Designed miniproteins, single chains, continued (5). Designs and how they scored, part 54

Each design is a single chain, and the fold is of that chain. pLDDT is the mean over its residues in the fold that is shown.

## One batch from the design tools (miniprotein)

Design m17858
Fold by ESMFold2-Fast:
Structure m17858 (fold): chain A 74 residues (1-74)
Amino acid sequence: MEKVIEELYKEGVDFAKRTGSESVLKAIDEAYKYLKRNPEISEQEAKTLIISKAIAALLDEIGRQIDEELEKRK
């Protein structure tokens, strides 16, 4: 389990670097810390958590960009 979590974290960090988003990186780091505190989580649940957190952070970034554009149009 632990080795799988480490590999997932490394892949997540690489993904975050490709997106260039610090928010995505922080979301992945938070998911990793959560998994370290909850070692009873299954491998499948761990994968789902990291992926969902990365996607959620990307959606939040997109939402923020839209909000900033709308504010500029006022």
Scores: mean pLDDT 75

Design m17859
Fold by ESMFold2-Fast:
Structure m17859 (fold): chain A 77 residues (1-77)
Amino acid sequence: MPSPEEQLAEVEAYLRTRFPPEVAARLLELIRRYVELEQKARESTDPAEKEALRAEGQALRDEAARLVEEVEAELAA
């Protein structure tokens, strides 16, 4: 099975071919942070901590989605 590091490297390569380098770097940063938060949520046994980590993860997903929409709108214009 591909390692998480191999999967992130593949995602980085994909983003760099699809988006401008600056946007690709920002999206990769958001993805790395999301993966880290999901890992922490999985390791936590405290429901309140899991909820807080998932809320932070959702905020990162929303930021990434907004960034993609803004770039796609700019490229379409």
Scores: mean pLDDT 78

Design m17860
Fold by ESMFold2-Fast:
Structure m17860 (fold): chain A 55 residues (1-55)
Amino acid sequence: GPSAWEIAEALLAAGATAAMSGEEFRALAERVVGYAPEGMELDAAGAMLAILEQS
């Protein structure tokens, strides 16, 4: 599957923010990548999204 970084970039492009709830972030991730990421992958993607938002 896509890396956590690729998921983070796709989510950021879809309007995700690091401030979103875990439920909102998970639902958007499922919509954007077409599968439910595991909790660990989703947490890593959230951390990478926070870095991307600062760039």
Scores: mean pLDDT 70

Design m17861
Fold by ESMFold2-Fast:
Structure m17861 (fold): chain A 80 residues (1-80)
Amino acid sequence: MFEAMRAFVERVGQATLEAARKSGDEELVKRAEETYQEALDIVDEAEKAGYLTPEQRERLNKLLHELADLIAEAQRLAGE
């Protein structure tokens, strides 16, 4: 379970970082890095405990939503 969860977070996080870097906005890159790291920290905590709490699941879902929003923002900033 945790391997699949980590792989998913890494896929979304890496896509967000690539989009942010392509936008050329340093602040957006920083936000992407911070959000991605926070998501990874939750996965690491859950893996160490051997289970994901309801609170961790809710927070992780919010962070994944934030990463998706950052991709959309990065694409908007890249413009035409």
Scores: mean pLDDT 83

Design m17862
Fold by ESMFold2-Fast:
Structure m17862 (fold): chain A 70 residues (1-70)
Amino acid sequence: SMEAVENAKKAVEEMGMEVVDERAVDENYAAVVGKAPDGSYYVVVTSKDGKVVGVIPMLSLEQAKQYLDL
């Protein structure tokens, strides 16, 4: 849902990362590409309530965006 995506973006920003891309996975989960202060990229998976359930390191922004499109 759109609300899950907005909650996920807020959670990623509260982790100190910049939100650069987002996707709703289903009604219960959202995935967000975060850019850390050191310039590294992560795909962060959150529950609909914005709780972080997974953090996956990515080699590049391009890899992160490709992962999000799966």
Scores: mean pLDDT 79

Design m17863
Fold by ESMFold2-Fast:
Structure m17863 (fold): chain A 109 residues (1-109)
Amino acid sequence: SDVFEEIFNYILDGVIREFFEADKDGDGVLTKEEFYSLLKKRGVPEEKWDELFKEADKNGDGVIDVEEFFTWFIETLYKSLYPDKELPKELLEKLLKKGLEAYEEFLKS
């Protein structure tokens, strides 16, 4: 819905900053420890950290790249706002592209 896109747009800068601040070595990926540090800052209970890392680590390589992070964030935000609805693929693809483009511009700033 348009409301979800508006919410995403308002929080996008904050999401970019969270990823950037968690990425301590600046390599564009989060280690398990860096991701757990981010979850701790957000007040996520430690009991959920391993499950959330596995959800975010889409390719199973043991790190979370920026595309996986944004995908996980969009999915998690949508589920929290619309627990009984499936996230449309087209909406995910649109917002992921927007997030990645905004992250690239942030790095050039």
Scores: mean pLDDT 82

Design m17864
Fold by ESMFold2-Fast:
Formats: structure tokens, sequence, C-alpha cells
Structure m17864 (fold): chain A 58 residues (1-58)
């Protein structure tokens, strides 16, 4: 669902932001965010791409 996709995307964004705050490089923090989104999306039954799109539109 759109709401589940948005939540998955936001979870990834939060993970990436925390990684950056903890001193990870730009590339590392982006990868951490992508992994967070992918995991949350799989648990919610949506694609990672749709999750990222929904979060951007939220």
Amino acid sequence: SREAAAEAGLAGDGAGARAAAEGQSKTQSVNTGHQGTARAAEEAGVSPEEAARAARES
C-alpha cells in the first residue's frame, strides 16, 4: 500500500541520516539508507523503488 511504502522509505531515510550523524561517508550513509528501505519494504510487501517514491511524495 502507499502508506506502507511511505513508512518503508522513511525508515531508510532515518537509517541513512543516523549513519551520517555517526560519521559515515556520504556513500556509506546513502547505502545504509537504501538497505534500510529495502528491508522495510520487503517486510511491508512493497518494492524498494515504490517505497522510495512514496517517501519522496509524502
Scores: mean pLDDT 72

Design m17865
Fold by ESMFold2-Fast:
Structure m17865 (fold): chain A 78 residues (1-78)
Amino acid sequence: EEALSPTAAKIAEYISELYNSGEVKPGDIIGTQSELAKELGLSQSAVSRAIRELEKRGIVERRQIPGSRRRAVVLKEP
């Protein structure tokens, strides 16, 4: 409802750029939490909290991907 945390806003901006460039679409894997943490210079714990905020807003979801020990972050909404 209110503004996203700085970490969630940063991840949302990254996702928005990928979507606008045509690199991702709804249902696509954006990356794992570990990949996002490394890419954006964030801790895995900070990314986990931010992803929960984005899930609550219906922007992304976390799913277990076959062949991965971690949950992947998937784009939920266009």
Scores: mean pLDDT 75

Design m17866
Fold by ESMFold2-Fast:
Structure m17866 (fold): chain A 86 residues (1-86)
Amino acid sequence: MEEALRAWVERALEPLDLSEEVRQHWIDGLLADPADLELLFLLGMLLRAAEVPREEQERLLAELRELLPDHPEAVAAFEEGLNYEP
């Protein structure tokens, strides 16, 4: 589980061109609390701001549902971030 979640977070962060320190902060935060609603919402917003293709956003969302089947609220937070209009 942890390895699959780490791979998902690393893949989600790839298009964001983050510094190693910021990237490690996201990985550590989400691995410590994979149902952190605030972090998942913010990650969704960052992916939207980076203009990640819709097909890739949908893949990441589907993969997250498979990784967090007991945390539908966390998946919903990520989806809200992906669809957020400031």
Scores: mean pLDDT 81

Design m17867
Fold by ESMFold2-Fast:
Structure m17867 (fold): chain A 63 residues (1-63)
Amino acid sequence: APPLYRAVLDFSRYNPETGSWEPVGTVTVVEPSPDAAWEKMREVKAEAEKQGLKVTGVSFSEV
């Protein structure tokens, strides 16, 4: 089978009472090419940033 490409994005939200970014969840992207995975990851990141979330971790791997 052809390889798949996985990107995992970790998201955090800022807590002004503690002055820190607190983890809220992860999103996993799986696409049939590296370019498609990068494009989808960029879209997910942009959408999360519109919601006040910050990407605090990224991992990228071939599956």
Scores: mean pLDDT 82

Design m17868
Fold by ESMFold2-Fast:
Structure m17868 (fold): chain A 100 residues (1-100)
Amino acid sequence: MEEEEKQKYQDLINKAKEVSDKAVEEIRRAARESPQALEEVLNKFKEEFQKIADEAKKLGKYRPEALKALRDIYSETMGKIGDIVREERARRAAEQAAAA
């Protein structure tokens, strides 16, 4: 019984990491395209992550640990997204300055 909840917990954390890694890669592409593309990728990530969080809320014994781990993953992913967006904006500004 405890092993089944532990497996569900582990599966949710693994899924959250996969969704986060995919979002980071998609943000790298979208940041080069447009603000609209960036918003679409960010909204999709938030929706997918919310579904994982809703599944974690259905856990019993591992619910607090799952919610904490998901919150930590979300915060780390949002930090990485912010860094990528900032770096791509700086790079474009440098390219425009070099072209002028």
Scores: mean pLDDT 82

Design m17869
Fold by ESMFold2-Fast:
Structure m17869 (fold): chain A 65 residues (1-65)
Amino acid sequence: SPASAAERERLRAELLAEFRRRIRELLEEEGLSAAELIEELERERSTLSDPAFADELIAILRELE
């Protein structure tokens, strides 16, 4: 159902928003730079088991810069 697909996308968006909030908090707590983590993820991207997930993490980290 299109409605079910829309509901799943809404839940995914909500989960991603919560994940962004938690990453922001962790960066602040650990004194880490989002830019430094982006550089490391981009450097290791070709060796990662899920490059699509890595791309999504990089996008979140860039948003937090």
Scores: mean pLDDT 73

Design m17870
Fold by ESMFold2-Fast:
Structure m17870 (fold): chain A 95 residues (1-95)
Amino acid sequence: MQPPTVSLYSSSPVVEGQPTTLVSDVSGANPAPEVTWLRNGEPVSDVTRSPVQEFNGLYSLRSSVQVTPRPEDTYSARVTSPTLSEPLDVPFSPS
C-alpha cells in the first residue's frame, strides 16, 4: 500500500469573477484513491473526474472543478484512501 501524492493547480490565473478550472492530480497511490472537491467545507457536485490509470500497481487520477473565484470562498480537494488514517484535505492557494 502507498499513500497518494497530491498536487493542485489552476488552468488559468485565479481572478475574482473570472471562471477558471481547479485541477487535482493524484498519483502514486495503492489502492486507488477517491477525490472530492469542497467549497467552504461543503461538497461540490459539478466535478469532472478522469478515468483511474494504473501502472505497476500504482493508481493515478485527475479531478477538476470549474469555479468563479470569490474572495469569501475557499476551495480544497479531499483525498481519501485506505492508506490514510483520515482524509487528506489540500487547500487551494493560488501562487
Scores: mean pLDDT 76

Design m17871
Fold by ESMFold2-Fast:
Structure m17871 (fold): chain A 95 residues (1-95)
Amino acid sequence: MATEEALRAVRDSLLALAERADELPELVRRRAEELGLPEEEQELRLRYAELVAEAIRRLAELRERGEPEEKELEVVRELDEKHKELIKELEELRK
């Protein structure tokens, strides 16, 4: 399990990107194309980038509303699980 301190570090990193959240999917798409990644891998990475952008927006909203920290850490935990799913799907594509 990730430590609470590790989850806070990820949260703070994501919040630092709040003003650029909407740019993330396009940056990921462009980078995947530059690297010549297979189309299916590009689609998986783009989907995850959209989830990251959504998580950043949710964190910014929770912070602005003064919601408890445990709600912010829950968003980070959900994103970590989605990242694990992405890695698993990418590994399956390589078989």
Scores: mean pLDDT 82

Design m17872
Fold by ESMFold2-Fast:
Structure m17872 (fold): chain A 84 residues (1-84)
Amino acid sequence: MREALRRMIESTLESIRAGADIDAIAETIEKIFGVPKSTVKRYLTRLLKEKDPEKREKLIEELIKLIEEALEKKKEEAAAVRAK
């Protein structure tokens, strides 16, 4: 999961650098994972500008953690719907 999320984040950053709309991408991530658009946009914007590898790693790990927590919440909701 984490490797896939990291790959998604890096691919997303490349798309934004290629001219993709950061607002549209952040909205899509919000719809899929449940992380607020403003939070996603802030992390992506910081990652686009950050050159320090240690700070980049912390930002990536923090964003991954937020996505994992949002996904687990969605799994819990889905499990509750399947339960009697």
Scores: mean pLDDT 77

Design m17873
Fold by ESMFold2-Fast:
Structure m17873 (fold): chain A 86 residues (1-86)
Amino acid sequence: STSNAVQIFVDLLNSSDQARQDWTTQNRNFVIQTQIDVIRSMIKTDAQRNSKPEQDYIDKVVEMFQKDVSKAGVILQQTIAYIQMA
């Protein structure tokens, strides 16, 4: 499910394991693209409920990842919270 896949990815990005942190930094474009795909899956249902355009959520997340990819897990959790605020 989307919620399960999102949680697994968040846990991966928030790992204190140095190899995982290094991997995230070195694979920045892949991490960004995976986040976009996950967010699109979430927003197709929740954005209508929250009256927010899909593109606004995607743009915000991409911009924040471009600032610091090592914080990707925190950024994704924050985005989920915004969608879930109804």
Scores: mean pLDDT 59

Design m17874
Fold by ESMFold2-Fast:
Structure m17874 (fold): chain A 84 residues (1-84)
Amino acid sequence: MYRLVLTITVPEEDAEKAAEIVRRVAEEDPRVIEVKVQVEGDVVRAVIDTESKEAAEETAERIKKALEEAGIEIKSFEYEVKEI
């Protein structure tokens, strides 16, 4: 199993919408096992457990694209993938 840890900074007014998009997009992939998303001001943190490293990396890319397509300004997008 692999863990995707995301830290995303957006305008504070968009943070809740960004968190909803993160959860929805992650849950669309059947290789995603668990999704946890938290909002703290302008920062969205997500922990997403996946079956494979490829699924984790593809999920990060899909989330970034979905946020951009929703018109949300991404001030910072940082992620790491860990084997668990």
Scores: mean pLDDT 89

Design m17875
Fold by ESMFold2-Fast:
Structure m17875 (fold): chain A 94 residues (1-94)
Amino acid sequence: MKFKVIYRDENGKITEEEIEADSPEELADILHEKFGVDRELALKAAKLVLEEGKKAAVASEDLELVRGADSEEEAKALVDRYQPLRSVALVRLE
């Protein structure tokens, strides 16, 4: 399945990247290893999208929080709202 990861880079610019994963564990590993999301928060985000059918999930390590979202636009708004704290949004494309 295809996903979009939305995050702020070191310059504060919103950056988007597409990834592929077929399980919550594989998706959580990519979020942890490539995007620096805490493993437990990454797995919660992956399960919200893959098992609970949420369109998106936003993980914030500084808030120790994962929140589901019903659209890509809502997920982007949550990333903006949590500034200056780091957040990563995961969006299901398929």
Scores: mean pLDDT 78

Design m17876
Fold by ESMFold2-Fast:
Structure m17876 (fold): chain A 102 residues (1-102)
Amino acid sequence: MMEEVLKLIDELKEYAEKNKDSDTLSLLDRIRKLVEELAKKGLDEALEIVGSRLKTILNLVKEGKVTPEQLRRMLQGIATFLELLLNNEEGKKPPEDVLVTR
């Protein structure tokens, strides 16, 4: 899964480079690092969701159906989702047993 997601990121980078969109390139680099961290933590379901979304975005870009602004918005959404997942894994303490308070 990780290798397929990274390939999708690389293809999106080629389109961003063609358009000289440095903001999109920065977002894709950020997403790549977040994907690698998720893979290290074994969050395979999250990687599958991200891969599916990136594939949809790539197809829309290939068809010329998204503006650079829309592409950046979609990628920012993915980056935010990945950051929230990583923060939850680092900071998610289940509430200590509420049954103790009766």
Scores: mean pLDDT 75

Design m17877
Fold by ESMFold2-Fast:
Structure m17877 (fold): chain A 91 residues (1-91)
Amino acid sequence: KKVNFEEAEKAAEEAEKGLEEKIEKLKKEGAPKEHIELLEMSLLLGEVSRKTRELLKTDPEKAKEGAKAYEEMLSEGDLEKIKEIKKEFEK
């Protein structure tokens, strides 16, 4: 189906929320740490990607920082380091 920019943004936000709910459910069920961490990494990558796209029209310099953060997160295997990269970008 066709999606426009606004619809794609909304779909991304809903996917992020669904993934957050899945992560919380898995934590309550005592799922393996590695499985939970993989999903948390996926969520963080999606959030940074979406925020970077939002910034492209309003703050291109900050959007460039977001793209760099996304690339650094993609190459990082440590969840805590990925969280640090996201926090630094969001400040």
Scores: mean pLDDT 76

Design m17878
Fold by ESMFold2-Fast:
Structure m17878 (fold): chain A 87 residues (1-87)
Amino acid sequence: SELYKQLEEAFEAGDYRKFLELMLELYRQQLEKARRAEEEGHPNAQAQIEILERAIARLEELLAQPEITRDMVYQMAEEIEREIEAL
């Protein structure tokens, strides 16, 4: 809940770089949890790992850009949300 408040505050402040950095941290934590779920034999764990690895790679790519726009954040969020909902 605290991390989600920080994400909302960064986005509302127009600090899209900070927003993406916080998103990257969140997805890295979720990837660690997904890898533990895979070790426990959960059937969707591998698909979740693949989605999270792609999301992390995309976030790292965006963070390498000299400027991050609101539209770039919206497009990325929509793409990731669609992949998660398809699980």
Scores: mean pLDDT 83

Design m17879
Fold by ESMFold2-Fast:
Structure m17879 (fold): chain A 59 residues (1-59)
Amino acid sequence: MLKAPGVELVGEGEGKTIIDYPYVLVPVEVDGKTYIFRVLQGDSIIRDRGIEELVEKLK
């Protein structure tokens, strides 16, 4: 499983943001596929860095 602080890849899925406080499911497109990340709401810098790290692993 791919994860970083405050961010976890939950799988490939349809592009839709779902709020489940304190978490948000964020769709991110990588190479034409949409992946769903589970993100702890709050620190946007940690969130963005975690998503970038996991996206790099998916390339």
Scores: mean pLDDT 63

Design m17880
Fold by ESMFold2-Fast:
Structure m17880 (fold): chain A 72 residues (1-72)
Amino acid sequence: TYEHVALPLNEVWYEDGSISIEKAIEIVNENYPVKLSESVLEILKKNGINTVRDLVFNGTKELFEEIAKLSK
């Protein structure tokens, strides 16, 4: 679901928005019962998202719903 992906990433943003999206995904995969795959990273980068800060400003609900389908 949207919340399955967005909530963990949002928590990382509140700690340090300058963290790279690769590092943010690593932190999420280590601390939450979710596995975000390389395909999620590729989709985020294709949409110009390279840091958690980029995700906050450019990430849409529609984008998060799309990547949530790939996080299973």
Scores: mean pLDDT 65

Design m17881
Fold by ESMFold2-Fast:
Formats: structure tokens, C-alpha cells, sequence
Structure m17881 (fold): chain A 86 residues (1-86)
């Protein structure tokens, strides 16, 4: 049902927000690993729920920042994504 899809998307967004908060206390190595997994999950959600082009671009920017080692920039980009999807 449409309602069930919306509820699952909301729980996934809340989960991503929680991961961002917890990641602040992690080592750089663990933070990079966790962010990489979170971005993969977000890319899957973007395809499944047909997220906006703006949301897709923020996911792409976060992925590039993680690959570049800019974990702070990646976290800030993901926080913008979570606020956009609320």
C-alpha cells in the first residue's frame, strides 16, 4: 500500500539521522565505513522511492566527499539530505 511505503521511507530517514549523530563519536576509520554503508542504503532508497533530483545530487555529493576523505563535509551533506526528506 502507498501508506506502508511512506512509513518505511520515514523510518529509513530517521535511521540515517541517528547514524549521523552516532558517527560523530566514532574513529575516522569506523566513520568512513559507516558513511559508505549509509550512502549505499540511500542510493537504494533514491531508486525505490523515486527521490527528487536535489536529494539524488546530495547523495552523490556525500559519496564523493567520503571518497575524498572529507568526512565532515559528507556528514553536513547528509544532514541537509535528512532535513530535505522530512
Amino acid sequence: SPIKKEIFLLFEIISVGGTIVVSKGMSEELQKKELTLTIKRLKDLAKKYNLSKEAQELIRQAEELVKAGDLKGALETLEKLVELLK
Scores: mean pLDDT 76

Design m17882
Fold by ESMFold2-Fast:
Structure m17882 (fold): chain A 100 residues (1-100)
Amino acid sequence: LSKEQKLLKELAKEREELLEELEKNRGGSFEELLKIIKEYAKKVLELAKKYLSEETVKKIEQIINDFLKEIEENKYSEEEMLEKLKETETKIVEIIDEEG
């Protein structure tokens, strides 16, 4: 597998773990859900640093920071947070595919 393919495989595994943790914490507080999402974002960034160039990592870090800021400023519902997370994941995958 290419470095990009290895990264996408490891990201898929982390995403499965995220979905399991979110299901276990279903109906939790905004703060509890935000903690879970922040931990996932940290793992995504650590994996990106392992496989991608510094320039590409900086782009992903910016997308993650913008995403987290938007969630915190707008105090989204659980459903809105998950929709925004999916949009953010799509942007990250596009960057990996085009510049990875």
Scores: mean pLDDT 82

Design m17883
Fold by ESMFold2-Fast:
Structure m17883 (fold): chain A 80 residues (1-80)
Amino acid sequence: EEEALEKITEIFRKLLEELGVPDADSIVENLRRALKAAKSKEEKKLIVRGVAHYLRQRFPEKEELIKKAEEEILKIIDEM
């Protein structure tokens, strides 16, 4: 679980850096806490999809980049 969570947070950190989001590390830490608090894979996926949706709304020109990161993260959650 901790190893999977680290992989997920690293993918998000890289995504936020590529999108030019300031305070990426702080946002990633908040996301890590939310994912750790989630009781099921379904809850974790819902959190990830929600974050990806908000990022697509803010950065519509980066939709493909966000989608690829979302798909990688969802795959990691499925393999947990």
Scores: mean pLDDT 82

Design m17884
Fold by ESMFold2-Fast:
Structure m17884 (fold): chain A 80 residues (1-80)
Amino acid sequence: SMLEEARARRERILAAVADHPELAQKVGELFDKLMEVLTPEEVLRIVRAAETAVDAARKKGSPQLVEDFVEALEEVIERA
């Protein structure tokens, strides 16, 4: 199901940022809020974008890209 895919992708993102516990906590909280407010399709689109951002940050060796993406997610949630 879309919800199961979204949860699996969330867990992969959390594992990818596990070395930064503050960021991991923030990502987890944001995705939990998204699951409550958005449709499963919208959540999937967001978690796919988050995976892309994490992959880009890893390729450049820059944790800033992950932080920038988390801030963008906060803005979306705050405006919803």
Scores: mean pLDDT 73

Design m17885
Fold by ESMFold2-Fast:
Structure m17885 (fold): chain A 89 residues (1-89)
Amino acid sequence: SELERFREELERERQKALDFYEKHRAELEKYGPDFAAQVMALLEQALDLATQSLYNAKIDEAKSEADRAKAEEVLAQLQKVIEEKLAEL
């Protein structure tokens, strides 16, 4: 029950991150291809970790939780990169 809830939450977080990228893709590209590439790389890393966590949720709960924590850390780094770029305006 709690494991299924955790899995559904990770799936929602993955979708939210993907939606954020797609929504802001054109704006991110305005800051240059290198910036867009950095944002995409961090997003892909976070999505890969979240996906790995989701697949391992019923097999290795501790590993699933660790992978989720790493995904959240990468998303925080992504937010910082965006905020630093906006501060240059």
Scores: mean pLDDT 69

Design m17886
Fold by ESMFold2-Fast:
Structure m17886 (fold): chain A 118 residues (1-118)
Amino acid sequence: MKIGKALIRKLEDGKYRLEIHVEGEEPEVFLFETKEEALEAARERGVDYILVEIEKDGKLYYVSEEGNEIEKEKLLEISEILSEGTEEALKEALERLEKLDPKLAEFLKKQYELAKEK
């Protein structure tokens, strides 16, 4: 089974954009009038993890399913480390992510293990 994640973002027009990312597939994009509708749609799609983008004091954060608010820049740094594709980079990324959100780190471990299985 392919692992999927959802990202929900509030747009300038007040609508909510839902992006569903499944490994090896093009992202699916949906638009909703409310955050609650976008969250329900993501859960109905059976994604493994949901992140909600919020803005506080001009900074972007992702809210995890556990309710942890993680700076977007920190998640991008972790993603950049992972893009190196080395075992050492994976260990560093997982250690950083586990300090921010243990559940999200578990999701990333699962994604990596499934990527090894065709």
Scores: mean pLDDT 76

Design m17887
Fold by ESMFold2-Fast:
Structure m17887 (fold): chain A 100 residues (1-100)
Amino acid sequence: SSESELALKLKEEYLKMLEKLNEVRDKLTSEEQSVVNKLVSEIEELLAEILSLSKEEALKKIEEFEKKVKEEMDRNNMSKEVQDIFIEFLKRVKEIVEEV
């Protein structure tokens, strides 16, 4: 089903994001790592929600989440390298939802 294809593609992008975050882990402060862990948990919740939503609702949820994540990262003075990992991931999630 299209839903199964969506779930697989989202899981693949999520795992790629985790690999990129793991590669930069040793460069992160304890405070920055705490924010990363929080954002990863919130992303897991977002991905679960997307699978139960219509395409239109999913895209709106992703856009609202992207704005929230950018504000959270700016507030916590997150490094550009970490910010780029999350933003590129959310952009890919949006593209996948739009294509399925």
Scores: mean pLDDT 86

Design m17888
Fold by ESMFold2-Fast:
Structure m17888 (fold): chain A 59 residues (1-59)
Amino acid sequence: SIGEAAKEAAEKGDAVGAGAAAHEIRLSGGNPELARQGVAAAQKGDAAEAARLAEQASA
């Protein structure tokens, strides 16, 4: 799933990858507010927080 891809990106410290996954979740009809917060976390370089929010948005 896209949430799993975000989690893997966070494990590698890839904030850009985690943010991209959150954006895809937003476009796919996931929770838009959680996905938006995930993108914001990625912009701050917090890959772990970005992935956590992306995973929640995809649920």
Scores: mean pLDDT 73

Design m17889
Fold by ESMFold2-Fast:
Structure m17889 (fold): chain A 115 residues (1-115)
Amino acid sequence: SEEEFQEFLKLAQKAFEDSELVEKLKQKILETGNPLVISAFQVLEELAKGEPQKALEIVQQLLAEGVKPEELAKAFEEVAEIAEEIGNEALSLLAKAEATRLKTDFEGFIKELQL
């Protein structure tokens, strides 16, 4: 719903408010050298900026390049694990929620980003 999506965007903003934890996470994400993990992190950054349409553009580009929703979900799970390791619980929860949506309600995931 619209209300659930607005609460999700608030969680995204909270996940990125601790600049020290965000920079530490970003460094670890880049160190993976995994383009899908880096792209999954960029999707979360755009959501935190209140730019769901830009997040959607990243996702749609990956799908057009042959990335499967399940592969993108795994990338979000890897972001969540790294976030958990550094103590960013909000970002870990956010990334896990996106991974679950990609696996269970891919159409709803796309529709929410079209707002």
Scores: mean pLDDT 81

Design m17890
Fold by ESMFold2-Fast:
Structure m17890 (fold): chain A 83 residues (1-83)
Amino acid sequence: MAEREALLAEYQERLDKLDREGTRAVVEGNLEEAEKYRREIRELGLELARELLALGLSNEEVKEALKQLGFSDSEAEEILAEL
């Protein structure tokens, strides 16, 4: 089992890459591509939330971890609601 720290670092790297691509798409005016990256970010957030819950974190701890990785309060709540 990956340590919480290692898991968060792995997902942070993956999320940062997708966020950068999404921001680039918005700047370039490619709204379809931007929406695609937003969906992929949400999917990674769901995957991370499931992994953190499997490690024994509470819903509030998972929400705070998602927010630390760049998700808004609303996005973190939506991710938890999808579980």
Scores: mean pLDDT 81

Design m17891
Fold by ESMFold2-Fast:
Structure m17891 (fold): chain A 87 residues (1-87)
Amino acid sequence: MKPSLEELRELLRRAMEAAVRRASPEEAREIVDEVYEALLKTFPEEEKEIERIREKILELIDQGDSVLALIGAAIELQEAIRRLEEE
């Protein structure tokens, strides 16, 4: 089932909070995975592009940049929310 706008906004809040408190790489990966799974369910027609971005963001966690990965995922989710609010 497609996530609601409220579910996407709550996920955005969780990602931003995790970035601010510098969550562990394990927690950051879990949140990033939740964000991209939500994006895939919201925009199934854009699966290839979403998976490509997901791979790049997860690579940031592997390189030790978990905060940047969370911020990147939050930006993608914020843009998705904006798109849904406009159409």
Scores: mean pLDDT 85

